# Designed miniproteins, single chains, continued (4): the designs that were tried, part 12

Each design is a single chain, and the fold is of that chain. pLDDT is the mean over its residues in the fold that is shown.

## One batch from the design tools (miniprotein)

Design m12384
Fold by ESMFold2-Fast:
Structure m12384 (fold): chain A 80 residues (1-80)
Amino acid sequence: SHMQQQFKAKLQELLDLIREARERLRYAVEHGTPEEVQRVKDEIVEELTKALKELGLDNKQAIQKWVDEEVERLRRELEA
């Protein structure tokens, strides 16, 4: 059905955005200033929140928490 195919396409777009978000956060944490890291975090929160809203989900707080936890994980990985 059209709706099932459209949902799968939106879900794939979200998964691609999450993958790109991880790469952008890794680059910002490795090469950027604290201000640049914060900017990238804010941009990703807005992008993912918008994508989730298209799927009928609106949880900006959960996205913010995920982005914060991902940055902390990346900083620990890149410490050495």
Scores: mean pLDDT 80

Design m12385
Fold by ESMFold2-Fast:
Structure m12385 (fold): chain A 86 residues (1-86)
Amino acid sequence: MEEMKRISEEISKAAKEMLEIAKDPSKSLEEVREAAEKKAREVEKRYGKDAAIAMLIATGYELQELGDKEGTRIMVELATEYTKEA
């Protein structure tokens, strides 16, 4: 139970960090995608593939609520790539 809660908290933290990168107006779409791929790989290495997918989906949901269509697309595409190997 503690482990599941800890993983959820780490996913939430990673999603918030990724959201701040995606909201940075100095970042290109390519830089946002590269940052998302790097963060997803770090989450996957520590907490597994499902955690990486959850982080990408959570980030995409927040970007969709903010009206960022391009950022949302990047997160959904990356989450889909992870899901194809599940």
Scores: mean pLDDT 80

Design m12386
Fold by ESMFold2-Fast:
Structure m12386 (fold): chain A 90 residues (1-90)
Amino acid sequence: MAAAEEAQRRLERTIEEAAEFYTSYSRDTLPPELHEEALEKAREWAVDVAEGRDTGKLVPRDAPGREVEARVRETGREARAIIEEARAAL
Protein backbone atom coordinates (compact mmCIF):
# COMPACT_ATOMS: atom_id res chain seq x y z
CA MET A 1 0.00 0.00 0.00
CA ALA A 2 1.10 3.58 -0.71
CA ALA A 3 0.75 4.45 2.99
CA ALA A 4 3.37 1.86 3.96
CA GLU A 5 5.77 3.07 1.25
CA GLU A 6 5.30 6.69 2.37
CA ALA A 7 5.92 5.71 6.02
CA GLN A 8 9.14 3.91 5.03
CA ARG A 9 10.34 6.90 2.97
CA ARG A 10 9.57 9.27 5.84
CA LEU A 11 11.52 7.04 8.26
CA GLU A 12 14.52 6.84 5.90
CA ARG A 13 14.48 10.63 5.45
CA THR A 14 14.24 11.20 9.22
CA ILE A 15 17.18 8.84 9.85
CA GLU A 16 19.35 10.62 7.28
CA GLU A 17 18.42 14.07 8.67
CA ALA A 18 19.27 12.91 12.19
CA ALA A 19 22.63 11.51 11.04
CA GLU A 20 23.49 14.81 9.32
CA PHE A 21 22.44 16.81 12.40
CA TYR A 22 24.51 14.63 14.76
CA THR A 23 27.56 14.82 12.48
CA SER A 24 27.30 18.63 12.25
CA TYR A 25 26.78 18.89 16.02
CA SER A 26 29.78 16.69 16.86
CA ARG A 27 32.06 18.28 14.24
CA ASP A 28 33.34 20.90 16.72
CA THR A 29 34.09 18.25 19.37
CA LEU A 30 35.83 15.70 17.10
CA PRO A 31 39.22 15.78 15.34
CA PRO A 32 38.85 16.35 11.56
CA GLU A 33 40.21 12.86 10.80
CA LEU A 34 37.19 11.31 12.58
CA HIS A 35 34.47 13.17 10.65
CA GLU A 36 33.87 10.34 8.14
CA GLU A 37 33.61 7.75 10.92
CA ALA A 38 31.28 10.07 12.86
CA LEU A 39 28.78 10.18 9.97
CA GLU A 40 28.66 6.37 9.75
CA LYS A 41 28.22 6.03 13.52
CA ALA A 42 25.50 8.71 13.43
CA ARG A 43 23.52 6.68 10.89
CA GLU A 44 23.89 3.53 13.02
CA TRP A 45 22.72 5.46 16.09
CA ALA A 46 19.68 6.85 14.27
CA VAL A 47 18.67 3.36 13.07
CA ASP A 48 18.98 1.96 16.61
CA VAL A 49 16.84 4.80 18.00
CA ALA A 50 14.20 4.26 15.29
CA GLU A 51 14.04 0.55 16.24
CA GLY A 52 13.51 1.45 19.91
CA ARG A 53 16.90 0.35 21.24
CA ASP A 54 18.52 2.01 24.26
CA THR A 55 21.28 4.28 22.95
CA GLY A 56 21.59 6.67 25.90
CA LYS A 57 25.38 6.90 25.65
CA LEU A 58 25.17 8.21 22.06
CA VAL A 59 22.76 11.08 22.84
CA PRO A 60 24.42 14.54 22.88
CA ARG A 61 22.50 15.42 26.09
CA ASP A 62 21.61 18.97 24.99
CA ALA A 63 18.05 20.00 24.10
CA PRO A 64 18.48 19.87 20.28
CA GLY A 65 20.00 16.41 20.48
CA ARG A 66 17.20 15.11 22.70
CA GLU A 67 14.58 16.57 20.34
CA VAL A 68 16.20 14.87 17.33
CA GLU A 69 16.32 11.53 19.20
CA ALA A 70 12.66 11.86 20.25
CA ARG A 71 11.61 12.63 16.66
CA VAL A 72 13.49 9.61 15.25
CA ARG A 73 12.05 7.32 17.95
CA GLU A 74 8.48 8.54 17.33
CA THR A 75 8.82 8.35 13.53
CA GLY A 76 10.12 4.78 13.81
CA ARG A 77 7.22 3.77 16.06
CA GLU A 78 4.68 5.36 13.68
CA ALA A 79 6.26 3.73 10.62
CA ARG A 80 6.21 0.27 12.23
CA ALA A 81 2.52 0.67 13.15
CA ILE A 82 1.55 1.76 9.62
CA ILE A 83 3.58 -1.02 7.97
CA GLU A 84 2.13 -3.68 10.30
CA GLU A 85 -1.42 -2.41 9.69
CA ALA A 86 -0.88 -2.50 5.91
CA ARG A 87 0.55 -6.03 6.15
CA ALA A 88 -2.41 -7.19 8.27
CA ALA A 89 -4.79 -5.84 5.60
CA LEU A 90 -3.30 -8.29 3.11
Scores: mean pLDDT 70

Design m12387
Fold by ESMFold2-Fast:
Structure m12387 (fold): chain A 93 residues (1-93)
Amino acid sequence: SMKPEVQELFRKLSELWRKSREEAFKWLEKEAGIKLSDDYPLALFQAQLILKSLMEKERYPSEEEIEKAYKEAREKEGEEAFEAAVAELKAEL
């Protein structure tokens, strides 16, 4: 179901994540063309959204889609949304 290109992105992200989360974020930022936050929980939320878009839509999300999701999460869920995103990302990596 998932394209080989998307599978390779997850494989590389998993390898980088095991070495350094900072390097993983920098790599994902470069590949997606989207700047990730210096705030770790927010960066994890953005990374999870990028990965979910790749899995479901086989494309990177737009900056507008990320901004909308970020605003909604912070206004409605706050810390709980970030904790859920961290747990989901760890389960997939």
Scores: mean pLDDT 70

Design m12388
Fold by ESMFold2-Fast:
Structure m12388 (fold): chain A 75 residues (1-75)
Amino acid sequence: MITTTLVAKVPAKAGETVTVTVNVSGSQPADIITVLLGADGKVVALKTQRVAPGTHTVTYTAPEDGTLYVFVSTE
């Protein structure tokens, strides 16, 4: 079963650096999915990274104004 959890929803301005701390619980690797949606709701940027369990810091510099969403997908 794949479980996707929204960890953070952060308004971001062009050139702004956003830092999000993500805690991956359990014993299995997870995917951290970072999505920037523009003001019109279109996907501007998408990044996926596979991580081991534990605490991870995600740092992202927004290329344009929008809302940054950070998800954790497990299993």
Scores: mean pLDDT 79

Design m12389
Fold by ESMFold2-Fast:
Structure m12389 (fold): chain A 68 residues (1-68)
Amino acid sequence: SASALQEQGFALAGQAAEALRAGDLDAARTYADQVREIADQLRALGMDRAAEMLLATAETYLAQVDAL
């Protein structure tokens, strides 16, 4: 369901944040990329607000990884 997909997206965003805090840049990138894919799926389902929030979060974390 779209609700389960949204929950998965926010859980993965939390995993990306935790990996970034721990200095595991490879894990942070992997989780952030998965969040982007979920955001794209949510957008295809018409969940534009949830998709926008998750995409912005993932892009922020990926930018932080790339800056290190």
Scores: mean pLDDT 87

Design m12390
Fold by ESMFold2-Fast:
Structure m12390 (fold): chain A 70 residues (1-70)
Amino acid sequence: AAVAEVKAEVEKLLEQIRKSKDIQQIKELANEIVELGNKAVHESDRAQAKELRAFLIKAVKQIEEQLKKL
């Protein structure tokens, strides 16, 4: 899958996290992002893996900010 497709799926999961007030739901969605990210990085070339890791670092920061608000 293209990097853009992976980013779109992660952004969909992040939107659900932003709308959630349930810590357990946020953790489950975060685990889905981690699993998706690990698979995508493993299947990617070096340059695509670097771009995906940078995107995932930003995604993790957004999850941490959402948890901080609860």
Scores: mean pLDDT 80

Design m12391
Fold by ESMFold2-Fast:
Structure m12391 (fold): chain A 69 residues (1-69)
Amino acid sequence: TNYSQIAEAARNGNKDVLQKAVEKAKGDLEVAKKDLESARKEDDLFREVGATLSVIGDQEDIKFYESLL
C-alpha cells in the first residue's frame, strides 16, 4: 500500500485513486481470509496468527480509505 499516493489523492479529491486503493485492500482481505481458513483447517497455529494479522491490517486499510471518500 502506498500511503503517500493515497494522501495526495485525498488532498486533490482524486476519488479514482481512493476507489482503486479500496478495491485492492478488499482483494487482499479476501486472500487473507482464505489463507486463515486454510490455516485453521490444517491446525497451523503459527500461520493462523499471521493470517489473522493480515485480515486485521486489510480491514483497517479499507476503513481508512473509505473514510477519505
Scores: mean pLDDT 80

Design m12392
Fold by ESMFold2-Fast:
Structure m12392 (fold): chain A 84 residues (1-84)
Amino acid sequence: MREKLEKAVRFILRKFNEGVPFEEIIEEVEETFNIPRSTVEKMLKIIMGLLLLGVGEEEEIVRLTVEAVERGLSIKEVIDEVLE
């Protein structure tokens, strides 16, 4: 599970850097990794939130996003945790 989520987060980051629209990224991740749409949407929102907060390290984004999904954290809880 963790390895699959980590690969999905890295895939999302690559597609963001390529300028792919959110809806297309969601569809590709669902198809490629067999992750439910609701989980993919949550991952995208967390990744975007982390990038907006200045978290630029890929490995940190991967770790925080995967941990949030595994622990069932809300987007707000992840943001609160990052803000120190």
Scores: mean pLDDT 79

Design m12393
Fold by ESMFold2-Fast:
Structure m12393 (fold): chain A 92 residues (1-92)
Amino acid sequence: MMEELRERVARAIAEALVAAGVEPEIAELAARGFVGEPLSDEEAERVARALEALSPEQLKEIARAAAEAVAEATGDYEGAEAGERVAIAEIE
């Protein structure tokens, strides 16, 4: 149950990152990190560099798309909205 849910959420986040121009391999690593899977220091640095290259508007769009995907996969619409709001505030 939890593994299938985490995989669906990670896939949705990865798709949002690819749509924003992130390389598919890096997008998959970033999505796994966002759902709480451990990354190596080297993988985490690669993800951080890719995200730093994005504009604040691209990051906001990723946050919104990720929140939508999380809400749809988990049914936690309030939690997803709260997460989106925090992410957008951090970007601004």
Scores: mean pLDDT 72

Design m12394
Fold by ESMFold2-Fast:
Structure m12394 (fold): chain A 75 residues (1-75)
Amino acid sequence: MKYRLSERLRRIVGVEGEVTWEELAKAIGDTLEKSRRLNADGSLEVVLPDGTRFDSISEAVEYLGKLVEEEAEEV
């Protein structure tokens, strides 16, 4: 099955057009990994490409999961 993503979700995960679930899952994982920030003071945060900030990886995962449910449409 293929999924069509909203403009917002495409911008966050960095994929174009229609994607398989495997491609979407990989893009989410890659986005989370590159969004991890270690600040100069040693604190850790997650900053998504849309500027949304989280104090933990688990909060970022929950947010992205909700976006996928709301903004990824089966085609």
Scores: mean pLDDT 78

Design m12395
Fold by ESMFold2-Fast:
Structure m12395 (fold): chain A 95 residues (1-95)
Amino acid sequence: MTPEQLEADIEASLLRMQAAVKMFVEKDYEGGAELNAEALTLEIKAGLATPENVRRSFEEAKPKIKELARQLGLDPEKVIAALEEAVRRAIEEAE
């Protein structure tokens, strides 16, 4: 991993922590999704992930995301829709 990739990985991790606070503490799933989109865009641009890997990781995570949404009293379908839009936007922005 290059120093530039390490910096991107750290920045993406911080964005994901902020996303967790938005979704978990504030119940702002749309704001959390935007922060996740920023993290994903950064990772793709840094070569840490491909659009294919991002899509695959999201599909793999969907059941866990739905379960967490239910536990938090959020609408799982709305959370998934917001995150699907965030993934789409991140991939488009990185291309």
Scores: mean pLDDT 80

Design m12396
Fold by ESMFold2-Fast:
Structure m12396 (fold): chain A 111 residues (1-111)
Amino acid sequence: SAKIAEYEARLAADPNDWEAWLNLAEVYAKEGKLEKAIEYFEKGIAIMKEQNADPVLLAAALISYALLLEVLGKHEEAQKLFAEAEKIIATLSEEEKELLRKLLSQGKLTF
């Protein structure tokens, strides 16, 4: 779709656009390009942390990446990401937890 070209153009203009990194990671995961998917998830999450992104969005990104790693048999790496997400979730309000549940239930890996 035109969305891939849009995200690539966004990264060319701003390499710190974590949303573009995460959306491309999801695309590469669906296409079976697992090495690129892992790389792009890690870059997006690293930028989110550096920019102090919304903890709801960061927790959702960590869970999405952890679920991909589980599918790939990388259980120990996935467990570390789930544990990090759980620590963030413990700091969230009930309204923020509900938003997180809604984001995860939409069946998409990114936001």
Scores: mean pLDDT 85

Design m12397
Fold by ESMFold2-Fast:
Structure m12397 (fold): chain A 83 residues (1-83)
Amino acid sequence: MKRYTATVRVDLSTAEATRTFLELALEAAKEGLSAEEVRARLEAALAPGLEVTFTLDTDTETVTVEGDDPLSARPRRFTVSRE
């Protein structure tokens, strides 16, 4: 099991953006890229947003995202998987 953890500034407020994030992260990880290279691809492809920390699990093809709520300044956590 190989896991990548990185912090990025991207907008994940829509289901479409969240799916694009997962697909780009998995593709970059499958290419053998480092967590920093995965981060760079995500930040280049997605709209800028809040600072979020993600953990990518390539075995289960899941991303766990933790970020701040801009209205409450509290951490939020959610997990995204391929359907």
Scores: mean pLDDT 67

Design m12398
Fold by ESMFold2-Fast:
Structure m12398 (fold): chain A 85 residues (1-85)
Amino acid sequence: SIIDKIKEIYDKYIPKLSPETASIVRGIANRIISLIEEGKPKEEVIDEFDRVADAVIRYLEAQGRTEDAEIVKKFKEEVKKVLEE
């Protein structure tokens, strides 16, 4: 399922992140899974994911946390590809 693919991507990236960023990414993944389980339209799920992921990337970059920001960008790209299927 799409949810299983998102969880697989999450499990791949979480060990690479700081504990604080890992907690934030977990929150994003849980939010998006919840929207999918609620039957929200695909476009609404993608828009919410883009909005939240971009906000986290901007926050990390503003804090000088460039390594975490790059990992979250890769996480975003892989999840977005799955959501756009």
Scores: mean pLDDT 86

Design m12399
Fold by ESMFold2-Fast:
Structure m12399 (fold): chain A 89 residues (1-89)
Amino acid sequence: DEEKEELDRWNAEFSEQLRAHRAEMAKTTAALQEEVDRANAESPEKGKALAERMAATTIQQTAAYQQLLEDYEKKVEKFTEDLRNKAEE
């Protein structure tokens, strides 16, 4: 069934995109950590403030990515289930 194969491919591609986005988040966090370390070396006060903002941003972005992943997986599952129920052979 081409529709099911295509859906599986879309799911794999979307999962890879989410994985890539999470990898970019990790790289961004690492880069921000380097900035925090540099700022802390120059001004501990600014380093601490930047670290707090980084932590808050990470929490929000983690929640958003988790929600996107779950929503997409549920959509794929429901769509596949609906197709099986309708395509009675």
Scores: mean pLDDT 77

Design m12400
Fold by ESMFold2-Fast:
Structure m12400 (fold): chain A 71 residues (1-71)
Amino acid sequence: MEEAKEYLKKGDYDKAGKIADKEGKKYLKQGKYFDAALSYSLSSQAYLKNGDNDKAKKALGKALEAAKKYA
């Protein structure tokens, strides 16, 4: 989470998105659905800032799915 936020602040949105997606997958496998949802949301925001609408939509979908498992 911290690493992805550092890349986001640096303006390296593609790396921020990739790292956040990776952390989301890690949390999802651990059953940490809240943390997974937050990580995928960060990934979606990073890709959106990068102009990558398709990757942003996919990451948002994963965030919503993780949030549903938490609720």
Scores: mean pLDDT 83

Design m12401
Fold by ESMFold2-Fast:
Structure m12401 (fold): chain A 95 residues (1-95)
Amino acid sequence: MSTMRVELELSVSRLPDGTFRVRGRLTVYEDGKEIASLSFEVVARSVEEALRAVDEMTEQFEKILKEKGMPQDDLDSLRSAKRFLKDTIRRLAAE
């Protein structure tokens, strides 16, 4: 039986110039071997651009998870992370 594992790194930060850095990295392993990897990084000039970047990043990551046949729990984790990042952007924008 093949053992599949996902590593997911997602972050949003507000830069000193008021822009938002949205970044993520997805890695999929099968039996300890890397079978897929995708990195995403955008510097967004507005809240709306940052929210769109999170949507675009998570859509690309969801596509890879689906293509690799990952279980629904991994998809649900990604969707939860998406909501958390969007809430973080809105909170940072209110500062």
Scores: mean pLDDT 85

Design m12402
Fold by ESMFold2-Fast:
Structure m12402 (fold): chain A 85 residues (1-85)
Amino acid sequence: DAANEALRKAYELFKEAAENKEKGDPELTSEASGLINNVKKYASKELVKEVEEAGEKAGELGSGLSKEQAEELIKVAEKAVKEVE
């Protein structure tokens, strides 16, 4: 399930960003988060909650995704959107 895979990827990357206190690329992080928000309606409610909690934690720490992480997440989210319409 592409939507659930995209959310799992988002969870991993935001959790990693929070743990490593990565400042990241704020513009690309915002773009990736926007695409993930569009995918949430097609994904498991449990995964949506986990991703939102991980993103909130990263935000509290001022952490963001690196350029490479954000580009990977954008690519995965775009594929998920295409598979669900």
Scores: mean pLDDT 79

Design m12403
Fold by ESMFold2-Fast:
Structure m12403 (fold): chain A 56 residues (1-56)
Amino acid sequence: GPLEEEIRRRLAELEAVAAAQTGVAALVGKHELDRAKREVEELLRQGRLEEALAAV
């Protein structure tokens, strides 16, 4: 639904921003983003859309 689409869109934007970085900041940012993505994807799979949106 629209809420799931919004959550996925925001995740894709965060991934793109992280991918544009370099150096140590990129490594730290990618590590934190990867963890956040896993949490959001898990919430989406469970149908917990409000919690997933809040986590993004």
Scores: mean pLDDT 76

Design m12404
Fold by ESMFold2-Fast:
Structure m12404 (fold): chain A 104 residues (1-104)
Amino acid sequence: SELDRVLREVEELLEQADELLNQMTALENQMIALRKAGKAPSPELIAQMQALIEQMEELRRRLRELARRLKELNAPVDVILRVLLRIIELGGEILTARRMLASS
């Protein structure tokens, strides 16, 4: 069914979100370590964080569209809430990463 297809797409995008969140956490840990050492982040690290922010923003847009479609298809509430929670988590992490870059 269309619902089954959309539910598979949800699982794929949620796995992508977990991967991007893990990658951002690793880069943020590198930024924290550099600050503790009194060192500036490399241009490469800054570029990696900026690229990852763009990927997270795009994924967040895709998840918002899926949340809308899930509601239209009367998908299980738990699935809709899981997608909405991930959108919030991605948004918070984007904000954190942008603040770290601005204070570099």
Scores: mean pLDDT 91

Design m12405
Fold by ESMFold2-Fast:
Order: structure tokens, then sequence, then C-alpha cells
Structure m12405 (fold): chain A 66 residues (1-66)
């Protein structure tokens, strides 16, 4: 389901950001938008990416919440 896909994308983005993998975090955060992630999920992904110092990944998450 799209909800399961969104949860997987959110988890992948958060894990990648915490590992310092900006490319993987950006890819997962972009995927979150494609699978219909919620605004709250996009905000969580953006916050974690910002805390990790990954501005491009945070930007990808914010676009997903639009």
Amino acid sequence: SSAEDAERALRAGVEAARAGDGAAASTANHQLGKVGGSKEQAEEAARVAEEAGLPAAAYAARLSGL
C-alpha cells in the first residue's frame, strides 16, 4: 500500500541521514513525495536531515510535503 511505501521511504531517509549519507537521504526523501507521504512525515524527514547537517536532503523532504 502507499502508506507502507511512505513509511519505508521515511525510515530509509531517517536512517541514511543519521548515518551521514546525504545522497541516500535525498533519494529516500524524494521517494517519500512520490509515494504520497504525509506533510508530517515530510517534516520529520526534513528535521532529521537538518539535525544531521544535510541541507539538500532536508530540501528534498520539504518538497515532498508540498
Scores: mean pLDDT 86

Design m12406
Fold by ESMFold2-Fast:
Structure m12406 (fold): chain A 85 residues (1-85)
Amino acid sequence: MEEELKKKYEEYLKKAVDKAKAGDIDGAQKSLLDLYKILSQNLDRKQVLIKMADALEALAKALEPIDPELSEELRRGAELLRERA
C-alpha cells in the first residue's frame, strides 16, 4: 500500500476510534465513510473489504470496555466483510 494511503488509513481510523470513545457515533460513522471513500479510490473491491473489516475490528476492540453490544455488532460486520472479500 502506498505510504500516503497508509497514513490516511491510520488517520481516519484513529478519528473514528476517538469519536466513538467520546460517544460521537455519528462522527465515527462519518470517519469510516471517509475511509471507505479513500480506499475505494485506491484499492480493488477485495482489498477495500479486507481493510474495512480490519478497521471495524480495531473499532470493536476499542469499544469493548465501553459498549460490548456495539463491539459485538462491529465484529460481526467485520466477519461479513471478510466473507464477501
Scores: mean pLDDT 81

Design m12407
Fold by ESMFold2-Fast:
Structure m12407 (fold): chain A 86 residues (1-86)
Amino acid sequence: MSPEEMQEAFRKLIEALKEQTEGLKKKKVSKETIERRAELLKKEFPDVSDELAYELAKLLLEYVGGDLSDEEFLELVKELLKIVDP
């Protein structure tokens, strides 16, 4: 996948998650926890911008769960990316 295709896949996933989570109860998550998960995304997907990694990490942690391990979090992101950009 090209850097441009990867960034577009992240944007599509972020927009889909925003639509799916509209009206759902948001969990309180620390900025430090979000930044840590954004760093994991940057290590796995180095072509993704810092802003996209942070936004995706924030949405997933606030609406899906902060109790996921690093491995479970990365697996979830990979599966979601396959759905929006097959």
Scores: mean pLDDT 78

Design m12408
Fold by ESMFold2-Fast:
Structure m12408 (fold): chain A 65 residues (1-65)
Amino acid sequence: MEKEEKVKELTEWLKEKLRKSKSLDEQADVSQEAADEARKLGLISTSAEGVTTGAPATNPFKADP
């Protein structure tokens, strides 16, 4: 199960980074990076059918009309 392997690897990486982070800002950066990796791996699937109807599902930087 390739997804499970990637999830486990990403989860271990995230746990280690969060353990080291002391500030909310650092935790936010780590969480954002983990979310980006999860999207690349296809773990977080954004539906084009809904997202392309005027608002991105989880795209805080790319909401430009």
Scores: mean pLDDT 63

Design m12409
Fold by ESMFold2-Fast:
Structure m12409 (fold): chain A 59 residues (1-59)
Amino acid sequence: MEEKLKKAAELAAKLTGQREDDVMSALRTYIEAGASLEEALEFVVGKDNARKILEELGL
């Protein structure tokens, strides 16, 4: 599970130009609040980018 989160943060940072650490922190915050990885990605990078990241992860 942590490997998927790290890969998602890397891909999100690459797609958005944000820092990987900032993306990782935001994703962890939403997941700790009860969001799924898909929901957390949608909140951080938007639905279109979240879908691309999930497809790259094989989800």
Scores: mean pLDDT 81

Design m12410
Fold by ESMFold2-Fast:
Structure m12410 (fold): chain A 68 residues (1-68)
Amino acid sequence: RKLSQEEREENLELLIETLEWLRDAGALPAAEADRLIAQARRLLENKASQEEVDAFLQEVGALLDRHA
């Protein structure tokens, strides 16, 4: 489903909060979490397209599955 820019920004902000929590809880290596947080912040700042956000969310999901 196509998301509005505002919906994409909200999803990226929630993801950043989730990644920070996972890093602080020790569920993700700090270096990897910080890389993903920086990428999410860049996407948010640059008003990334739906496709760019979806690709990033797939990358995050795959990484979380590997650390689960």
Scores: mean pLDDT 78

Design m12411
Fold by ESMFold2-Fast:
Structure m12411 (fold): chain A 86 residues (1-86)
Amino acid sequence: PAPLSVEEVDREVEGLLERIVEASKTDPVKAANLLTALALLIVGALFEGVKFSPRTIEALKRAAEELEKLGDTEGARLVRNIIDKV
C-alpha cells in the first residue's frame, strides 16, 4: 500500500476526532468504534514514520477535553495516550 502523507493523516485524524466527540454525546458504541479507528490510524501512521502537525496535536488535546466534559473518561484517556505517542 502507498504510504500516508502528513496532509492525509491530518485530515483523517481531524475528521475522526469531530465524529468521535459528536458520537460521544448520543451513541457510546459508535464513539468507541471511532476511537478504535483513530487508534489504528495513528499506530499505522507512526509505523510509517509520519510526523503529526502541531495543528493535529492541538485538535487531539481539544477532543480529549471535550470527551472528558461529556463524561467519556476512557475515551479522553485513550486520546491523551495517543498524544503522548505523537
Scores: mean pLDDT 76

Design m12412
Fold by ESMFold2-Fast:
Structure m12412 (fold): chain A 87 residues (1-87)
Amino acid sequence: ADIVARAEETLERVEKIVKENYPYMSPEKKAEVDKLLEEARSTLAEMRAAHAAGDQAGFNAALGKFVQTLGKILEIINEAKKEYEKK
């Protein structure tokens, strides 16, 4: 489905941004972003399962978690960039 494919593309884009900003992250931020990426992958799998089952409520819940997790990753990247630029 188009929406799941776009979610996959969005995650791939975020993974690229993480990789490019990884050298600017502390070990603690690296561990946190790696954990959030695994949570995003897990939530994407939940979206796929709910979509295949026709579970609209489950799909919407998983989508909400996915967006929230990606937002947290981007916040960590933004903080790491600001810390690097201040040096």
Scores: mean pLDDT 84

Design m12413
Fold by ESMFold2-Fast:
Structure m12413 (fold): chain A 98 residues (1-98)
Amino acid sequence: AHDLNEAYTVTITSPLPLTDELVEKIRKIAEENSNVLAIQIDREKGKLTVVAKSREDALKVAQEIYRELKKLGYPEPEVTLHDNATGKSEPLEIELEE
């Protein structure tokens, strides 16, 4: 059993439901990152939860998902980072590097 208490959780909430194309891209992003431990997608509610081994990995996955949302013309999602070890949560402001 992995100790998920040492992991970081990112919750991304879109005001719009997720399309099949976006869900496929999100799954691919998670599958390509070996430091992602779990992913849960609620397509109809536009909610996405990613569990990653480190804060840095959680941020990278959040940035990639935010980029895909932006490319498809989605409004700005709410992004929250949770430190499972401390129980602390913080709103995350995603800045895309050009």
Scores: mean pLDDT 78

Design m12414
Fold by ESMFold2-Fast:
Structure m12414 (fold): chain A 93 residues (1-93)
Amino acid sequence: SLVETPLLDPEEPGVIRLTPEFAAVVSDRTRLTFGELSLLLAKRIADEKLLDPENPSIIDVKGTVLGRVVGKDKIDLRDPSPLLEALRAHAVR
């Protein structure tokens, strides 16, 4: 169920709290800044070679932890909506 969950820790401005399932995508860290999350996601995409060579704005996440968390086989980086929905669903409640 999609319940709107705050992405930011109210006691630490700029810190995001993630479930262990989403943390596994980005290095098993459950508390990190938005900047750290963005950098770790970019590193994971590069390390797993997820970029489509014909469409560099599209990542193929089929069979990855990220794909399971987002519920998609491909993510268009120009549309952040599926990734933001996954972040909201996996934020600590």
Scores: mean pLDDT 64

Design m12415
Fold by ESMFold2-Fast:
Order: C-alpha cells, then sequence, then structure tokens
Structure m12415 (fold): chain A 92 residues (1-92)
C-alpha cells in the first residue's frame, strides 16, 4: 500500500540520520501489512541498521517480525542470509 511505501521511505531517512530506534518502530509497524516486495525492502533496511549503524538488536527484532508475518520462501531465504550477516558482525 502507499502507506507502507511511505513508512519504508521514512524508516530509510531515519537510518540515514542514525536514528535506528525510530526506524525500528516504523519498520515493525510496516511489517504488519507489507507485501513480499515491501518485506524485502524492510529486510534490506534492517540489514543496514546492523551494518551501518550497529543496531544488531533492532535489526534482529525487525527480521523476526517480518518472518512471522510473511511466510514466503523468498522472504525466509532473505531473512536467513541476513541473519548470517548479522551473526558475522556480532559473533558474541
Amino acid sequence: SSQIDQQIRQARQFIDQGDTQRARQILLQASQSSDEQQSLQIIDLATRMARDQGDIGGASSVLVQVGRQVPSRQIRDRIHRTMRIIRDISPG
């Protein structure tokens, strides 16, 4: 929907500003009603939160929520790849 696309654009702007907390809240709301293409964009932004801003916890929360709401093979594969990237950034 146009609302979800607007939320994705707003979240990207907040990530660019380093405000991952606001970005996370917007992406969590958007993920409740996102289609497959929108969900792939949300996963990409979650990856950027982890890689560019270091918000591993926020990124993981978004990925879990997307996986819960959009059970497609493409989305599951993208989430699995992104989770491996996040683990590499923060091995523990």
Scores: mean pLDDT 84

Design m12416
Fold by ESMFold2-Fast:
Structure m12416 (fold): chain A 92 residues (1-92)
Amino acid sequence: MEELYREAVELARRAAEAGVQGNIEEAERLFERATELVISLSPEMARKAVEEIRRIAEEAAKEAVAQGNYESAANILGLAAGMEQRVEEALA
């Protein structure tokens, strides 16, 4: 399961990078894959993954804002929030 955790976090990093670049379709695809992996983890590991991925998304959104790309920042945060909701629903 440690490998799945690392893969999910890496996919989220790539998704956030794509989001900063304005490649929203790629960001959505990668966040969806990360979400599927997170749901496959134990509840404890899933919550840790959600927290780490949220942190990644927040830093990427700050980078997008610093570049003047407010739309990309909003999209990145929206994708991360959607992941958190789907994971919480799966764990409930």
Scores: mean pLDDT 85

Design m12417
Fold by ESMFold2-Fast:
Order: structure tokens, then C-alpha cells, then sequence
Structure m12417 (fold): chain A 107 residues (1-107)
């Protein structure tokens, strides 16, 4: 896996997700730009723009999938798994798993 992405849509884990992304060098996605710093937003925008350029067909597939599902914590979890499969990258979703968060903090 080439790049780590931390996705957190649960406000309970927002601060921890930001800390984890900073400590591991992962790209942070909270789903809400108002919860992100300008630097975090720039890094996320750069990440997606790079992926769009490398895999435009895969991005089109993800956009089509997003049209079918409401933006919720559960759909975000499925999108994270799908994104990891499509881009062959290690994506960590902290919205639903407290044990995963604790494991990442120890390593």
C-alpha cells in the first residue's frame, strides 16, 4: 500500500483522527470541510486531484456509486472500502471502529 487515508465522519473521533493523520502522514477526510484546517483541505484536494489524473475511469465509477447512496456514516464506510480496493491504497475509517483507532495509536 502506497498511501494511508484516514476518514472520520464521527465528531467523537475528529480530534483523534486529525492527530492520527498528522502523526502517520496520512491524508485526512472528515467529509465536512468546515471541520478541516486550510492545510488539511489542500492536502485532501491534492490527493483526489492526483487520483483523478491517474485513474479518471475509477473516479467516474465512484461518482456514479455516490449518486445511489445518501451520505451517511455507513455509506462512508462502504465508500472507504471501495476506494481502497479501486486505488490499491490503505484507507482507515474511524467513524465506526474504536478498536481500530486504538490499534493505530499504539503503532
Amino acid sequence: MKRKVVINLDRKYLEEAKRLAEETGAVLDTGDFSLMSPEEREELEKYYEEKLKENPEKIAELEKEAEKMPETTESAREEAKRLGEIFDEEITLLALDEEELEELRKK
Scores: mean pLDDT 58

